# Designs tried in a protein design run: designed miniproteins, single chains. Part 48

Each design is a single chain, and the fold is of that chain. pLDDT is the mean over its residues in the fold that is shown.

## One batch from the design tools (miniprotein)

Design m1660
Fold by ESMFold2-Fast:
Structure m1660 (fold): chain A 109 residues (1-109)
Amino acid sequence: TTPTVGLRFEGIDPEKAEEAVKAAREAARKHGLTALVQISADGRTLLVGLSFAPSDEQAAEAAIDVLKAVAPYLKPGAKVTISADGLTDEQVERIAEAARELGFEVEVL
């Protein structure tokens, strides 16, 4: 199974939406990843999909770096929904904890 992390950000500042997209892609590229990045038509919701090698120990670190890179482009009280497949419970918890420390409202699927 290929490990995957999906991050759905709700509360992007629409005036900063293009910069948020660029920040997410750049953060993923620093980990050697090509992120699937989509912005909603209103510029308020950003979707970031990351796919990893089956033995990738850095999956949580890459997701956390994307969270940190996108955080400056969000309104206060923004929500992130985290979906993860093929990651350990510890990796998912670490991503969720990092998101809460960055001031996000967090939902884990």
Scores: mean pLDDT 82

Design m1661
Fold by ESMFold2-Fast:
Structure m1661 (fold): chain A 85 residues (1-85)
Amino acid sequence: SLEELIEKLAEALAAGDTKAAEKYLQQAIDAWEAMSEDDPLRQELDAEVEALLAENGLPKTATNIRIALIEVLNRRALEIIREKE
């Protein structure tokens, strides 16, 4: 699931394993793309992406959405790390 991939991203980031972090980040993006638009987690992530783009004055292009999604996923992973310390 996407939640499990975000947890694995958090573990890789905490370990300083850059290759594992890149792998799980890409898998999380792929999982997000495959999710139903009606999925509550998909809706939350999409709302955070839209808010980040609006805050930075960026247009909703595919490239900008991907960059914002990477930031959102990394922020969620860092929050998991903080909660476990």
Scores: mean pLDDT 84

Design m1662
Fold by ESMFold2-Fast:
Structure m1662 (fold): chain A 90 residues (1-90)
Amino acid sequence: GEIEELEKKAKEALEKLKKAAEEGDLEGARKALDELADLLMKLAELKGISEIDKGMIALLVGMARWFLDKGDLEAAVELAERALKLVLES
């Protein structure tokens, strides 16, 4: 259904982020993270994720953006993976 399609798109956005990080493509990484963030927010709404977990997802995404701004692409990927895992396991 819609949730399964969005989960697939979120996984694809994370793979785009990982590829951009491996290539040192900061602009591509930012775009992929923004795509992932939008998909995670839509999934959180549709899956009825708790306000506490929504807060954690927002924090992880915000931290990932901060690490991209500092040039720490590996840290940004790790945080994005944690945010996606939280959504998928809910």
Scores: mean pLDDT 89

Design m1663
Fold by ESMFold2-Fast:
Structure m1663 (fold): chain A 72 residues (1-72)
Amino acid sequence: AMERAQQILDETEQILQELQQETDLLKAIGLLLRMIGLLFDLELVAPEDFESIERMRQLIQQGMQALRQIPL
């Protein structure tokens, strides 16, 4: 469970880095949706890992901020 949670967090951080460099709005939306799907998976496999879930929510919030900075 904890090892799976770390793997999901690592994958989400990779997607966030891609999203922060993305200039195409549709591609950025797709990346954000992938991050949201990973949050759903994390909550299913480690629902009591509050610290990992909070970290995931923070990463998604940073992804939303990156998306809002794309013009158009």
Scores: mean pLDDT 81

Design m1664
Fold by ESMFold2-Fast:
Structure m1664 (fold): chain A 73 residues (1-73)
Amino acid sequence: SLEEALKEAHEAAGEALELLKQLDVSKLSEEILKKIEEVDKLIEEANKNPSEESFEKVKEAIEELIELLKEEL
């Protein structure tokens, strides 16, 4: 459902934010910065066209960001 997809994306975003709080944002790698930009663009598109698919894409990009952030810790 749209509601479940949004909930899963929100939960993934919460995890990514907790990891970002543990890092110095001024020292983030170019790869992480590019992934953050990708996530931001996907969130903008999901807000313009809310759908189960658009929120699932946001979640997937955030999960990839989480993996990159874990490598920096």
Scores: mean pLDDT 83

Design m1665
Fold by ESMFold2-Fast:
Structure m1665 (fold): chain A 68 residues (1-68)
Amino acid sequence: MDQGVAVIQRILIELGLLPGGEVDGVFDAATLAALNKLPDWVKALEAHLGLPVDGVADDALLEALRNP
């Protein structure tokens, strides 16, 4: 289970952008769609992780969150 992804899912649930189901640590299409509703936050995550800042949640952001 990926702790970074689980933290992101919890934040998205708190913001009402992801259904209040179990936090499973799996970065799926629903989690990705929810992140893309927050481009400024995606840009901040990309900058913090050292990724190119484009404001789009993509596979590179997924991999960085799964494998810190």
Scores: mean pLDDT 68

Design m1666
Fold by ESMFold2-Fast:
Structure m1666 (fold): chain A 87 residues (1-87)
Amino acid sequence: SDATQLLNQMRDAALRGDLDSALQHGYQGFLLIFNGDQSQAQQAVDDVTPHVRQAADAARRGDLQGARDHLRQAQLTLSRSVSRYRS
């Protein structure tokens, strides 16, 4: 889906150490997941930002395993936000 493509672009940008592009793609993907709810999409960005930042920082240091571990935490955080919204 378009949301999955945008979340993959977020992940790819973070693995390149590009935090700004990662968060931009993330926000666009979250808007689709939350049916255009800008407040929920922004909250999801705020919740994942620490993990995505840590992933980008790890990637910039060449620590690809650390970057993947931080992206896993971002995915878990997003999954919790989606579950609360869809309940």
Scores: mean pLDDT 88

Design m1667
Fold by ESMFold2-Fast:
Structure m1667 (fold): chain A 81 residues (1-81)
Amino acid sequence: SAAAAEAGREAARLAREGAELYRQGVKEGNGVKATGGAILGIGSTLHAALLGRYSEEAREAAREGLRALREAGLKVDIPIK
């Protein structure tokens, strides 16, 4: 669905922002920034993964979010089907 695809793209954008915020927080030794980035990144990737049940674009967005989190150093495992 178009709505799920659009929401998935937005979730992927937020996941990438969260991953970058986490990376910056870790680099700066800022635990609040790192925690906020992790929450935003993980939460947005989970949202995209849920939407992936209704949209291939949302599923791809979830995979992109997961890659961004892992590249930032977050050892997370989010099942995407």
Scores: mean pLDDT 81

Design m1668
Fold by ESMFold2-Fast:
Structure m1668 (fold): chain A 85 residues (1-85)
Amino acid sequence: KKTEIAAKIIGLTLQIIGAMLEGDVEAVRRDAEGLVKLAEENFDPETAKKIRELADKIVEAAEAGNFDEAVKYINELIRLADKAL
């Protein structure tokens, strides 16, 4: 179960990076919401809330065209999810 959740999170983060490279902010928003849904289904409410906050920041950075900031929040989200698994 933990390995499957980790794989889904990594898959969604890679999709977000790909969408940002293509300038597809709507795809970033959809995949970020996918990360939040996974967190709400699999983590405690406090961790899920922090993942929502990071997902929202990823979307905001992508909308602003700030790749470096979006990647920073993606890395923070991955580390938080890894600790929660």
Scores: mean pLDDT 85

Design m1669
Fold by ESMFold2-Fast:
Structure m1669 (fold): chain A 90 residues (1-90)
Amino acid sequence: MEISPLGLMLLTLKERGPLSARELAEITGTSVSTTTRLLDSAEKAGLVSVREVDGVRLYSVASEEEMLSVGGHFLDIRNSIIQGTRLLLS
């Protein structure tokens, strides 16, 4: 039925590049604390990468290398990212 909150966050990060938890919360319609917890879980699962800019944590979809090293599902993850990116360019 509906896209999960985590799924929506991952799609948004693919589309818009690095975003703060605050910006993602506004886009997904969740609280900042809930968004931060989901992002932390996704980071530990290797689905997102984090960088700090001026004390603010920015999140992005994990690199192919990072996802491949964590999941062991290389081909499917890689193909899903590539196809998802192409579809989001519209």
Scores: mean pLDDT 67

Design m1670
Fold by ESMFold2-Fast:
Structure m1670 (fold): chain A 73 residues (1-73)
Amino acid sequence: MSPEAQKYFNEGVEYLKKKEYLKAIEYLKKAVEIDPSLREQVINILGEALKEIEDEEIKKEIKKTIDELRSSL
């Protein structure tokens, strides 16, 4: 994994821990853009985050991101 992709991935995971989901999505999408091999890992961690989320708007955004990652990213 490139150092740049690893940095974005780690920051995205850190934002998930802080429940800052929109920032987490932004950083995780950037990590996959830099290193597409991260796609499955990002889909898995976003799927896990969905289990903890009550906010319907955030849930919708994460589902959209997972669909985008499965279809083209």
Scores: mean pLDDT 82

Design m1671
Fold by ESMFold2-Fast:
Structure m1671 (fold): chain A 81 residues (1-81)
Amino acid sequence: TAEEVRENLRRGVEKGVAGDHMTPGEAARAVKEGGGTNSQASAAGRGVMLAGYTSDQLMPAEEAVEAAAKGAEAPIPKSPF
């Protein structure tokens, strides 16, 4: 869930996986190292990218936590078949 993504990202930052600023990839890694699933890590990376940051740009940690959570809330498209 969105709250689990927030908690796992914060835990990853506390472990030193990402600092006070992070890229989408670093946000995804922080969620995974913080105890999140691969799906939650992917959602975190997408959330940070959708907030207007590219893979080479840094987002402050507090903004990354909220952007990652929004990524987890995005609707999953269903197959038309």
Scores: mean pLDDT 72

Design m1672
Fold by ESMFold2-Fast:
Order: structure tokens, then C-alpha cells, then sequence
Structure m1672 (fold): chain A 102 residues (1-102)
């Protein structure tokens, strides 16, 4: 669902500076990556798909650890099957993670 991916990306860009400011206000010593992960989760929650934010965070972490796109997608699909959630969320999460990293 390209439209949903684009909406999550746009909301993530809007939420990122807000969360970064709140982290500074609270004196939290957190990485930009942690703030970005939080923004993705909030974007997913706002659109009624909170799972996509968590999955995108998992995809980003695995890609940063050097796993291939194929390995990441397989792992995310396994999580979906185990959780009783649509496997299409795995593809969307990987697509979001790739867009955010580039």
C-alpha cells in the first residue's frame, strides 16, 4: 500500500523534530536513531497501524546490523505469522525502513 507508506513517512518527518525537542526538554541522552524509531511508532499509531512502526524499527535495526533485505523480509514475515497479523505489513515495514535510510 504505497499511499499508506507515504503517509507514514510524512508523519514520521513531522513527529521527529517534536520528539527530539521533548527529549531535550527532559534531558534524555538518546540517539537520533532512537528518536526516529519513536517517530515511526507514533506515525503508525496515529494512522491506526501501530504494528507497522514497531516492524519498521525492527527492519531498520536488522539492516543496520548487516542483514540482507531478503533476510529481513523473511524474519518480519515470520513475526507476522507468529502474531496472526497480515504478512503484507512485513513488506511495508521493509519499504519504510529503506526509504528512511536513504
Amino acid sequence: NEELVEKILKLTEEKYPELKEKAKERGLNVSDQTILNGAIIKAGEELGVEEIGLLTNIALTLLDDGYSEEEVEERLRAIMRASGLPEELAEMALRLAKAIRK
Scores: mean pLDDT 79

Design m1673
Fold by ESMFold2-Fast:
Structure m1673 (fold): chain A 95 residues (1-95)
Amino acid sequence: SKEELLRRMRELAEEAKRLIEEDPRASPTEKEELIALIDAALAYFGKGLETGDEGFFERALLLLRKVLERAESLGMEETAELVREMIRLVEEAKR
């Protein structure tokens, strides 16, 4: 269901944000930027589910891929894994 997809995405987003805030490898500014990208991706994912417009899912994917690139470059492997799960969930929702 759309409600279940949104619930799973919210759970992944909250855990990813928690790991980012607790990670000593990122500066406060990098943490703020990563969290903002996750929040924006979650908002676009919600709009995609509500409207059925693939454009919103593509925007969510773009933002999540930016988070993934930065998490990997910072060595945040647990965060990167959660973001990969979020990306998979968006791709499943597009179908």
Scores: mean pLDDT 89

Design m1674
Fold by ESMFold2-Fast:
Structure m1674 (fold): chain A 87 residues (1-87)
Amino acid sequence: MEEAERLAKELEEELKEAREEAKRIIEELSKTDPEEAERLRRQAEIMEIAARAYIRALLEAARAGASLEEAQRAGAEAGLAAGRAAA
């Protein structure tokens, strides 16, 4: 559980950094190519939904007694499913 919680915290920080970077790119791109900026914004939203689903499933599996590897597998499956549903 502690390892999964640490991984989840690292992933949340990475997601925060990725979100801020995407925001900067989208803002700059909107000045020259607003259509591409909108596409990137939608992609960033889908990625955030997938990442949040991954983190949630990982923590739920770990709390249920799954190994870190099993929890990561559950996260990957949930993230992929959520990303596809949001696309």
Scores: mean pLDDT 83

Design m1675
Fold by ESMFold2-Fast:
Structure m1675 (fold): chain A 101 residues (1-101)
Amino acid sequence: KTVTATAGDTAVTVIADGDKARVLVSGPNGDVALEAVKEALARLGAEIVSEERTPDGSYVIEATGVTEEQAEPLAREVGRLVAEKLGIPEEEIRVEVVEAS
């Protein structure tokens, strides 16, 4: 189960499997989106087990304590926080739930 939240040109994808989640941050303002991801994960009580910055400026975060049912709420909250930080209207936030192919 994969959930992507897009705010402007910034995309945050949450991939949840069991009690583990991988969060992918792409686009400009990845540092702002990373702060939003960390804030949302902390509110959930999730533990960040790894953080990686890719050569293209994207981020990959792995966390435990996130269930598959929490993936969509987490992605929506991160999208909302990113939109708030970047001054983007909430009505411009797009959330897509994708089946794992």
Scores: mean pLDDT 78

Design m1676
Fold by ESMFold2-Fast:
Structure m1676 (fold): chain A 82 residues (1-82)
Amino acid sequence: MEEAEELIKRAEDLRNKAQELYEKAKGVNPELAEKARIAITQYDYAIELLKEHPDDPAVLEAARRLIDGAEETIKEIEKELS
């Protein structure tokens, strides 16, 4: 399903960004590194849910909310590392 595929792609892109932020933070700010690690875990979980139930509207909504929440965390980490 197109919607699930778009959410998976978005989560994968954001996960890659979270990984980059984790690498930047892990040597200088352990708290920000932990936040990035948690965001990576949340993206991985969202991707797994979408792959298991790509046509379930409730899963699509839950995954979108999870991705959006993790994205806000990533923006916070970027701001603190700049």
Scores: mean pLDDT 83

Design m1677
Fold by ESMFold2-Fast:
Structure m1677 (fold): chain A 66 residues (1-66)
Amino acid sequence: DETLRLVGQAFELEKQGDQAAQQGDTQKAIQYYQQAKDLFRSLEPVFPGAPAAVAELDAKIQQVQS
């Protein structure tokens, strides 16, 4: 299942971003969040949770950049 595989990858990228943010690596956190966001955006037509996930990632990116 391509959709489930890609959704899993997007959540794994978000998790790596969260770990980087926790370690204070803002630049790496933003990179992972951006990759997760881009992947979730590509999945919006087929994954109902994608818009909410993108919004959460946007909030996380803003938070670590402030």
Scores: mean pLDDT 87

Design m1678
Fold by ESMFold2-Fast:
Structure m1678 (fold): chain A 61 residues (1-61)
Amino acid sequence: SALEEAREKLAKEPELLERRAREDAEGFARGLGITDPELIEKLREMFRSVYEMIPLGAIGF
């Protein structure tokens, strides 16, 4: 049903945002030669916050 599909998408949306933020943070860190786990975690949090403010459709998710 449409409600079930909408609920499933909503449930998956936070996981997709977290996954994308993690991947982008790790990629960005690799590009800069950053290996500090604390800095990588800060980058992941920053990317997650940015993605939470942008609709998924606007960023090609």
Scores: mean pLDDT 70

Design m1679
Fold by ESMFold2-Fast:
Structure m1679 (fold): chain A 95 residues (1-95)
Amino acid sequence: VSPEVLEHETAAALAIMQASLYEKMAERALKNGDKETAIEYYEKARQAYEDAIAHLERVRALLPPGSPLHQNADRELAWAREKLEEVKKKIEELK
């Protein structure tokens, strides 16, 4: 596997960690009755998941199709896409 794969995997992991942090900040804001702040943090989480998805798509493109690493990238990508959809739904529910 190339250094480019490691770079994109690292970037995706960092973006996912950042998205998770923003989701927790949004949940805290909602608990405090602050919808405006919650929407702001969910929007930041959305952008972070979109960034993670872009990096994971690059990882998939760089790996041999059908390899175990390619299958792992597919699972991570599916998970990140599900998280993005959840965040988008939360934003819509708060409008």
Scores: mean pLDDT 88

Design m1680
Fold by ESMFold2-Fast:
Structure m1680 (fold): chain A 98 residues (1-98)
Amino acid sequence: VEEEIKKAEEAIKKANQTVFDLAELRGKAPPELRDELLEAISRATQLVAQASEELKKGKEYAKKDPEKAKEHFQRAIDLANEAIDLAERAMEEVRAKM
C-alpha cells in the first residue's frame, strides 16, 4: 500500500499545483473570462478536496483492510486526475481567447 499512498499523494500534489496555476491565470485574464475561470477553480478545488478525503479514508484502512485502502487510493488518484484535466482544459480554452 506504500506505493499506492505515494501515487495518490503525488496526484493530489499535482492537482493542487494545477489549481494554483489556474488561479494565477484568473488574475491575469480579462474581466469577461474571470467568471469562467472562477467556476473552473471552484469545481477543481472541490475535486481535490474529495481526493484528499479519499486519501484520508485509504490511510485509515491501510493496516486493517489493504484492499479497501487501495480502492480509496485509486479513487483519490482518479479524482485528482479529473481536477487536473478540468483545470488544464479551462486554462487552454481561456488562453485561446486571450
Scores: mean pLDDT 86

Design m1681
Fold by ESMFold2-Fast:
Structure m1681 (fold): chain A 71 residues (1-71)
Amino acid sequence: SLAEAGVAAAEGAVRQAEALAAAGRLSEEEAAALVALAREVAALFRELAGASPEELEAAVQALVDRARAAL
């Protein structure tokens, strides 16, 4: 399902951020911020498991916009 794929992708992003930090390509603070964002995305996909693709896209875009506004 799209929700399962979204959760798997977010979990992959967590592993990638941790690997980049271990390789010295990201600071621990940068990796922690990316991991927190990826976990929030995974939680959103779990919450919206029955939602339409349009609702999922809108919710992901809102998360991205919120992350940008917080910077």
Scores: mean pLDDT 73

Design m1682
Fold by ESMFold2-Fast:
Structure m1682 (fold): chain A 55 residues (1-55)
Amino acid sequence: SMEEEKLIEEAAELLSEATGIKKEDIKKGILEQMKRDGKESVMEQMKKLIENLKS
């Protein structure tokens, strides 16, 4: 839960800075994706995305 919240917050903040989209709107999008694909799958995708950005 704590790790998931931190991941969502960091991803939303970075994406908000990069895109100019409101952080709250990005968080809503992540929540919608979790409803569609499941929380664990979305968290895994976010971790992989961050790793790819670091490559």
Scores: mean pLDDT 76

Design m1683
Fold by ESMFold2-Fast:
Order: sequence, then C-alpha cells, then structure tokens
Structure m1683 (fold): chain A 55 residues (1-55)
Amino acid sequence: SMAARRGGEAADRAGVRALLAGRSREEAWQKSIEAGRAAGSPEEGERAALNLLAT
C-alpha cells in the first residue's frame, strides 16, 4: 500500500541518517521504528530496524 511504501522509505532513511550522523546502531534502529510508527506503518519500521541490525 502507499502507506506501507512511504513508511518503509521513511524508516530506512531515518536509520541510515542516524548511522551517517555517527549515532549507535541501537539509536539507528530506534529511529527506524519511530519513523515507521509516525508514518502509520509500525511493521515497516520494525522491518527496517531488523535490516539495520543484520547489515
């Protein structure tokens, strides 16, 4: 859905942005979860956070 797609993009971007800013992996995955939740797609935030931990 459009909401899931936008939520996924926001979550991925938030996590990557946090890492590029020098934040910890823990803070980066938390930012991904927050961004997904804020975009109305908490599952996409969780997916993005798990991908960050795996990479």
Scores: mean pLDDT 75

Design m1684
Fold by ESMFold2-Fast:
Structure m1684 (fold): chain A 87 residues (1-87)
Amino acid sequence: SAELEESRKKLEEDEKAFGDRETYEELLRLVLEAVRAGDEELERRARERGEELLERAPELSPEELRERELELLREVARLARERREER
């Protein structure tokens, strides 16, 4: 579980500085790892919300889009982290 422990440490530290690109990348990695591990529910949830965001992206300002992307990624990463702990 060294990989999960390192990912959680990084995620927790990066959450304190939300908004930087490293935080975004770490959250994205966590989500992708969980999806690739076969978490169909997480994949569906991430895809649904991602599609909603993409559909509204042309109507959002660049700042609003970034905030929504971070909210989405944070929410899905949080769920992914919890589900990976259970597995």
Scores: mean pLDDT 65

Design m1685
Fold by ESMFold2-Fast:
Structure m1685 (fold): chain A 68 residues (1-68)
Amino acid sequence: MLSEEEVELIARIALQEVRRMAAEGRVLSDEERARLFASLEAIKAQASPESQARLDAVAREIEAIIAG
């Protein structure tokens, strides 16, 4: 099971990378987006309930960045 520290590190890296891509005008393809969210779901399956809530929040923030 992933620790809270590991989940927070993954969350920060994912959010920073998505924000960086958006700032550079780089658009994720539907395939890249699907792989990203599949990876988050795989990580979530190994996380505690508290960390799962954090990963859900991260997924929503990533979705908002990509959509907005």
Scores: mean pLDDT 80

Design m1686
Fold by ESMFold2-Fast:
Structure m1686 (fold): chain A 67 residues (1-67)
Amino acid sequence: SDIDNFLKKLQKMKKYAEKHNDTKTVQEIQSMINHVKKNPNMSPMELTKLMARALALESEVYLRERL
């Protein structure tokens, strides 16, 4: 499902942030994981907004790695 695929993506992002000692990003991703697990029937709009937030966060993490 889309939610299961999104959770897998969040788990990979969390592992990457942990490898780089980015505690703030780890906490933010864990918060998103908890929200998805607690709200498996969230609206498509809510899921889209959460996915957009994750994409923005992924972009910030990659920018930090390159700097």
Scores: mean pLDDT 79

Design m1687
Fold by ESMFold2-Fast:
Structure m1687 (fold): chain A 76 residues (1-76)
Amino acid sequence: MIPKGFKEEEVEELKELMERFKREHGPSLPAQLAFARHELERLVREGVVSAEEAELARAALDEAERAGRALDSGGG
């Protein structure tokens, strides 16, 4: 998923940069989901996002987390 117009050399450099970023920050799915939940709760408290929208988003995050666990368990 790389926008067309980039040179082949730039694409290869981006791949290396992404791997380095993963090693330093570890963009694991659980960590990303935890961060998203925390941000969502803050936005609701600040009144930026409605409680209804936050509830819907939280349900979607919970579903994504369960789907990931099901795949890991190999139950289906």
Scores: mean pLDDT 63

Design m1688
Fold by ESMFold2-Fast:
Structure m1688 (fold): chain A 101 residues (1-101)
Amino acid sequence: MEELKKEVQEFIKYVEENPEELLKAAAESGPANARRMERILRLSKDKEEAIREAEENLKKAEEAGLPEIVIEYAKAAMELETPMGYAVAAEILEGALEAYK
């Protein structure tokens, strides 16, 4: 768990400092990943919206009984208390909720 938290937080900090790298990666990885990265970037521009979506998706994930590792990953991202951290958490939880439906 601790190793996962460090890896998640380091990744989010890197992305926060280098948001243009997300656009490049998205362009190279195909349409589905491009849409996902664009959503993360959009959400990261509005901290209040990012917090709301992350908290709502976390509540839904806990109620749905999603795997603990997914919940821990999202919580690690949210613990940074940055717009990017909340945006990444919201998108990960949304994708997991769709996959476990």
Scores: mean pLDDT 76

Design m1689
Fold by ESMFold2-Fast:
Structure m1689 (fold): chain A 120 residues (1-120)
Amino acid sequence: MLPEEVRKVLVEGAKRLFDAADAGATPEQLLDILEELRKKLIEAMKKHNLTPEQAVEVFRGFLSLLRDLAARHGGLTPEQAERAKALVDEMVAEMQKLGVPKETADRLRAEALAEIDRLA
């Protein structure tokens, strides 16, 4: 189970993303919201010294929001996909600093990048 502050960041970030999408935000604007959410999630994960298991849970939550963004816009352009991959790489690097084993991090990264390629 995630610390309350980390769950709150995810929930408020999801709400901001969904509200913006419903208001007609572009995919680029939604990616800006995800980039800001990534920064807040990394800060919260460090502050609360998340376990590797909790860091993986946060990563999966973040990817679910990226999937929803792509689904609402009928997929991603190649440029948007590359931006999404950069966000995944930044999250994975931080997960490794929190003690997620390299093999687990590499697998999660590969799965996320393959999924982003399917959305492009």
Scores: mean pLDDT 84

Design m1690
Fold by ESMFold2-Fast:
Structure m1690 (fold): chain A 97 residues (1-97)
Amino acid sequence: LEIEIESVEEIFNEETGEYEVKVVLKVKAKNAEEVAEATEIIHESISEELEKAGVSADVKSEIEIDEETGEVTITLTFSGSVTKEQALKAAERAVEK
């Protein structure tokens, strides 16, 4: 399983009036089961890292599969009192696991 951090963006959510941080991961996996397992592990690891740092944030995971290339994109959306640096650090630590 190969995971690469493609982008980290701070985005203004016009509907809520709040800033969110989006981290986009590119994943190469052999099957959908491996993608699902990796997504769950990443989500758990990020939640743990944020708790250890004392950061109160909600993390949402979205999976998109490109049918032509087989590339899998996982988008992590951080909402709440989180900075771009905190989100990136949590994602980097999660990918190491």
Scores: mean pLDDT 75

Design m1691
Fold by ESMFold2-Fast:
Structure m1691 (fold): chain A 94 residues (1-94)
Amino acid sequence: MTAREYLEKGREALDKGDYEKAAQYFEEAVRIFEKEGASPRELGEAYYLLGVAYARLGDTEKAIEYFEKARKLFEEAGDEVLVESVKSMIEGLK
């Protein structure tokens, strides 16, 4: 299974409220993207979704950690819209 297929399965799990499964799928996507040297935008998307899954699980500390990783990656990608989206998610958890 590819990293993008894991992102798709994670999004399906997130939509169904299976937050534990979503986190597992997104963690696998991160692992594959890191191993294969994916772009900052692709890796940032995976970390962002992992942050969303942990926020839904009530693990605020992990959610913020993963959102901060996504923010840095989106900054590297030059995507100010995604940077602002992540900042809003972090502020919502404070």
Scores: mean pLDDT 87

Design m1692
Fold by ESMFold2-Fast:
Structure m1692 (fold): chain A 93 residues (1-93)
Amino acid sequence: ATVDPEKFDVEVEIALVEMGVAITRKALPRVESLDPAAARQVRELIDKAEEYVKKAQEALDKGDYETARKNIEKAREYLRQAGALMDAAVAAA
């Protein structure tokens, strides 16, 4: 009846990625006003990040922490790419 620390760690990692996606989506209208092409690419990247977050949640619900972590890493990769494109668009404006 003790909290599983590995489950908690995975839940926290998913929540952090979900927060990053939400922040990026909220910033998207500003990116679109500066560079519509970059905004389209950022949207595609965060959509992929959300897909992997969903896969991570599904794996977590099944107790498959290894698969959950792999999907979290994929979501983070897409989120990092989105952030880099947003930073470049803002710097170029």
Scores: mean pLDDT 85

Design m1693
Fold by ESMFold2-Fast:
Structure m1693 (fold): chain A 82 residues (1-82)
Amino acid sequence: TVTRTFTETVSVTLEGKGTYNVTVELTVYQGSQEVARTTKTFTVTVDTDEPRTVTLTITETLTLPSGSYRAVGDVTSVERIE
């Protein structure tokens, strides 16, 4: 087994003043096979009506068999809560 840390960065543009829940998913593959998936929700507050681009980083540490792995980050949901 090997301990690997996977880090993916995604950007999202939020338009309008408010508080948003942004859900980001990190999927780890070995070849074409999905071996792990982590979901994290970020709460972002925008205090201006101007468009704001925010950068979100999701990190996961896994103990896996030795081999080559690939991680992919994706924004799966953006919801204004306030």
Scores: mean pLDDT 84

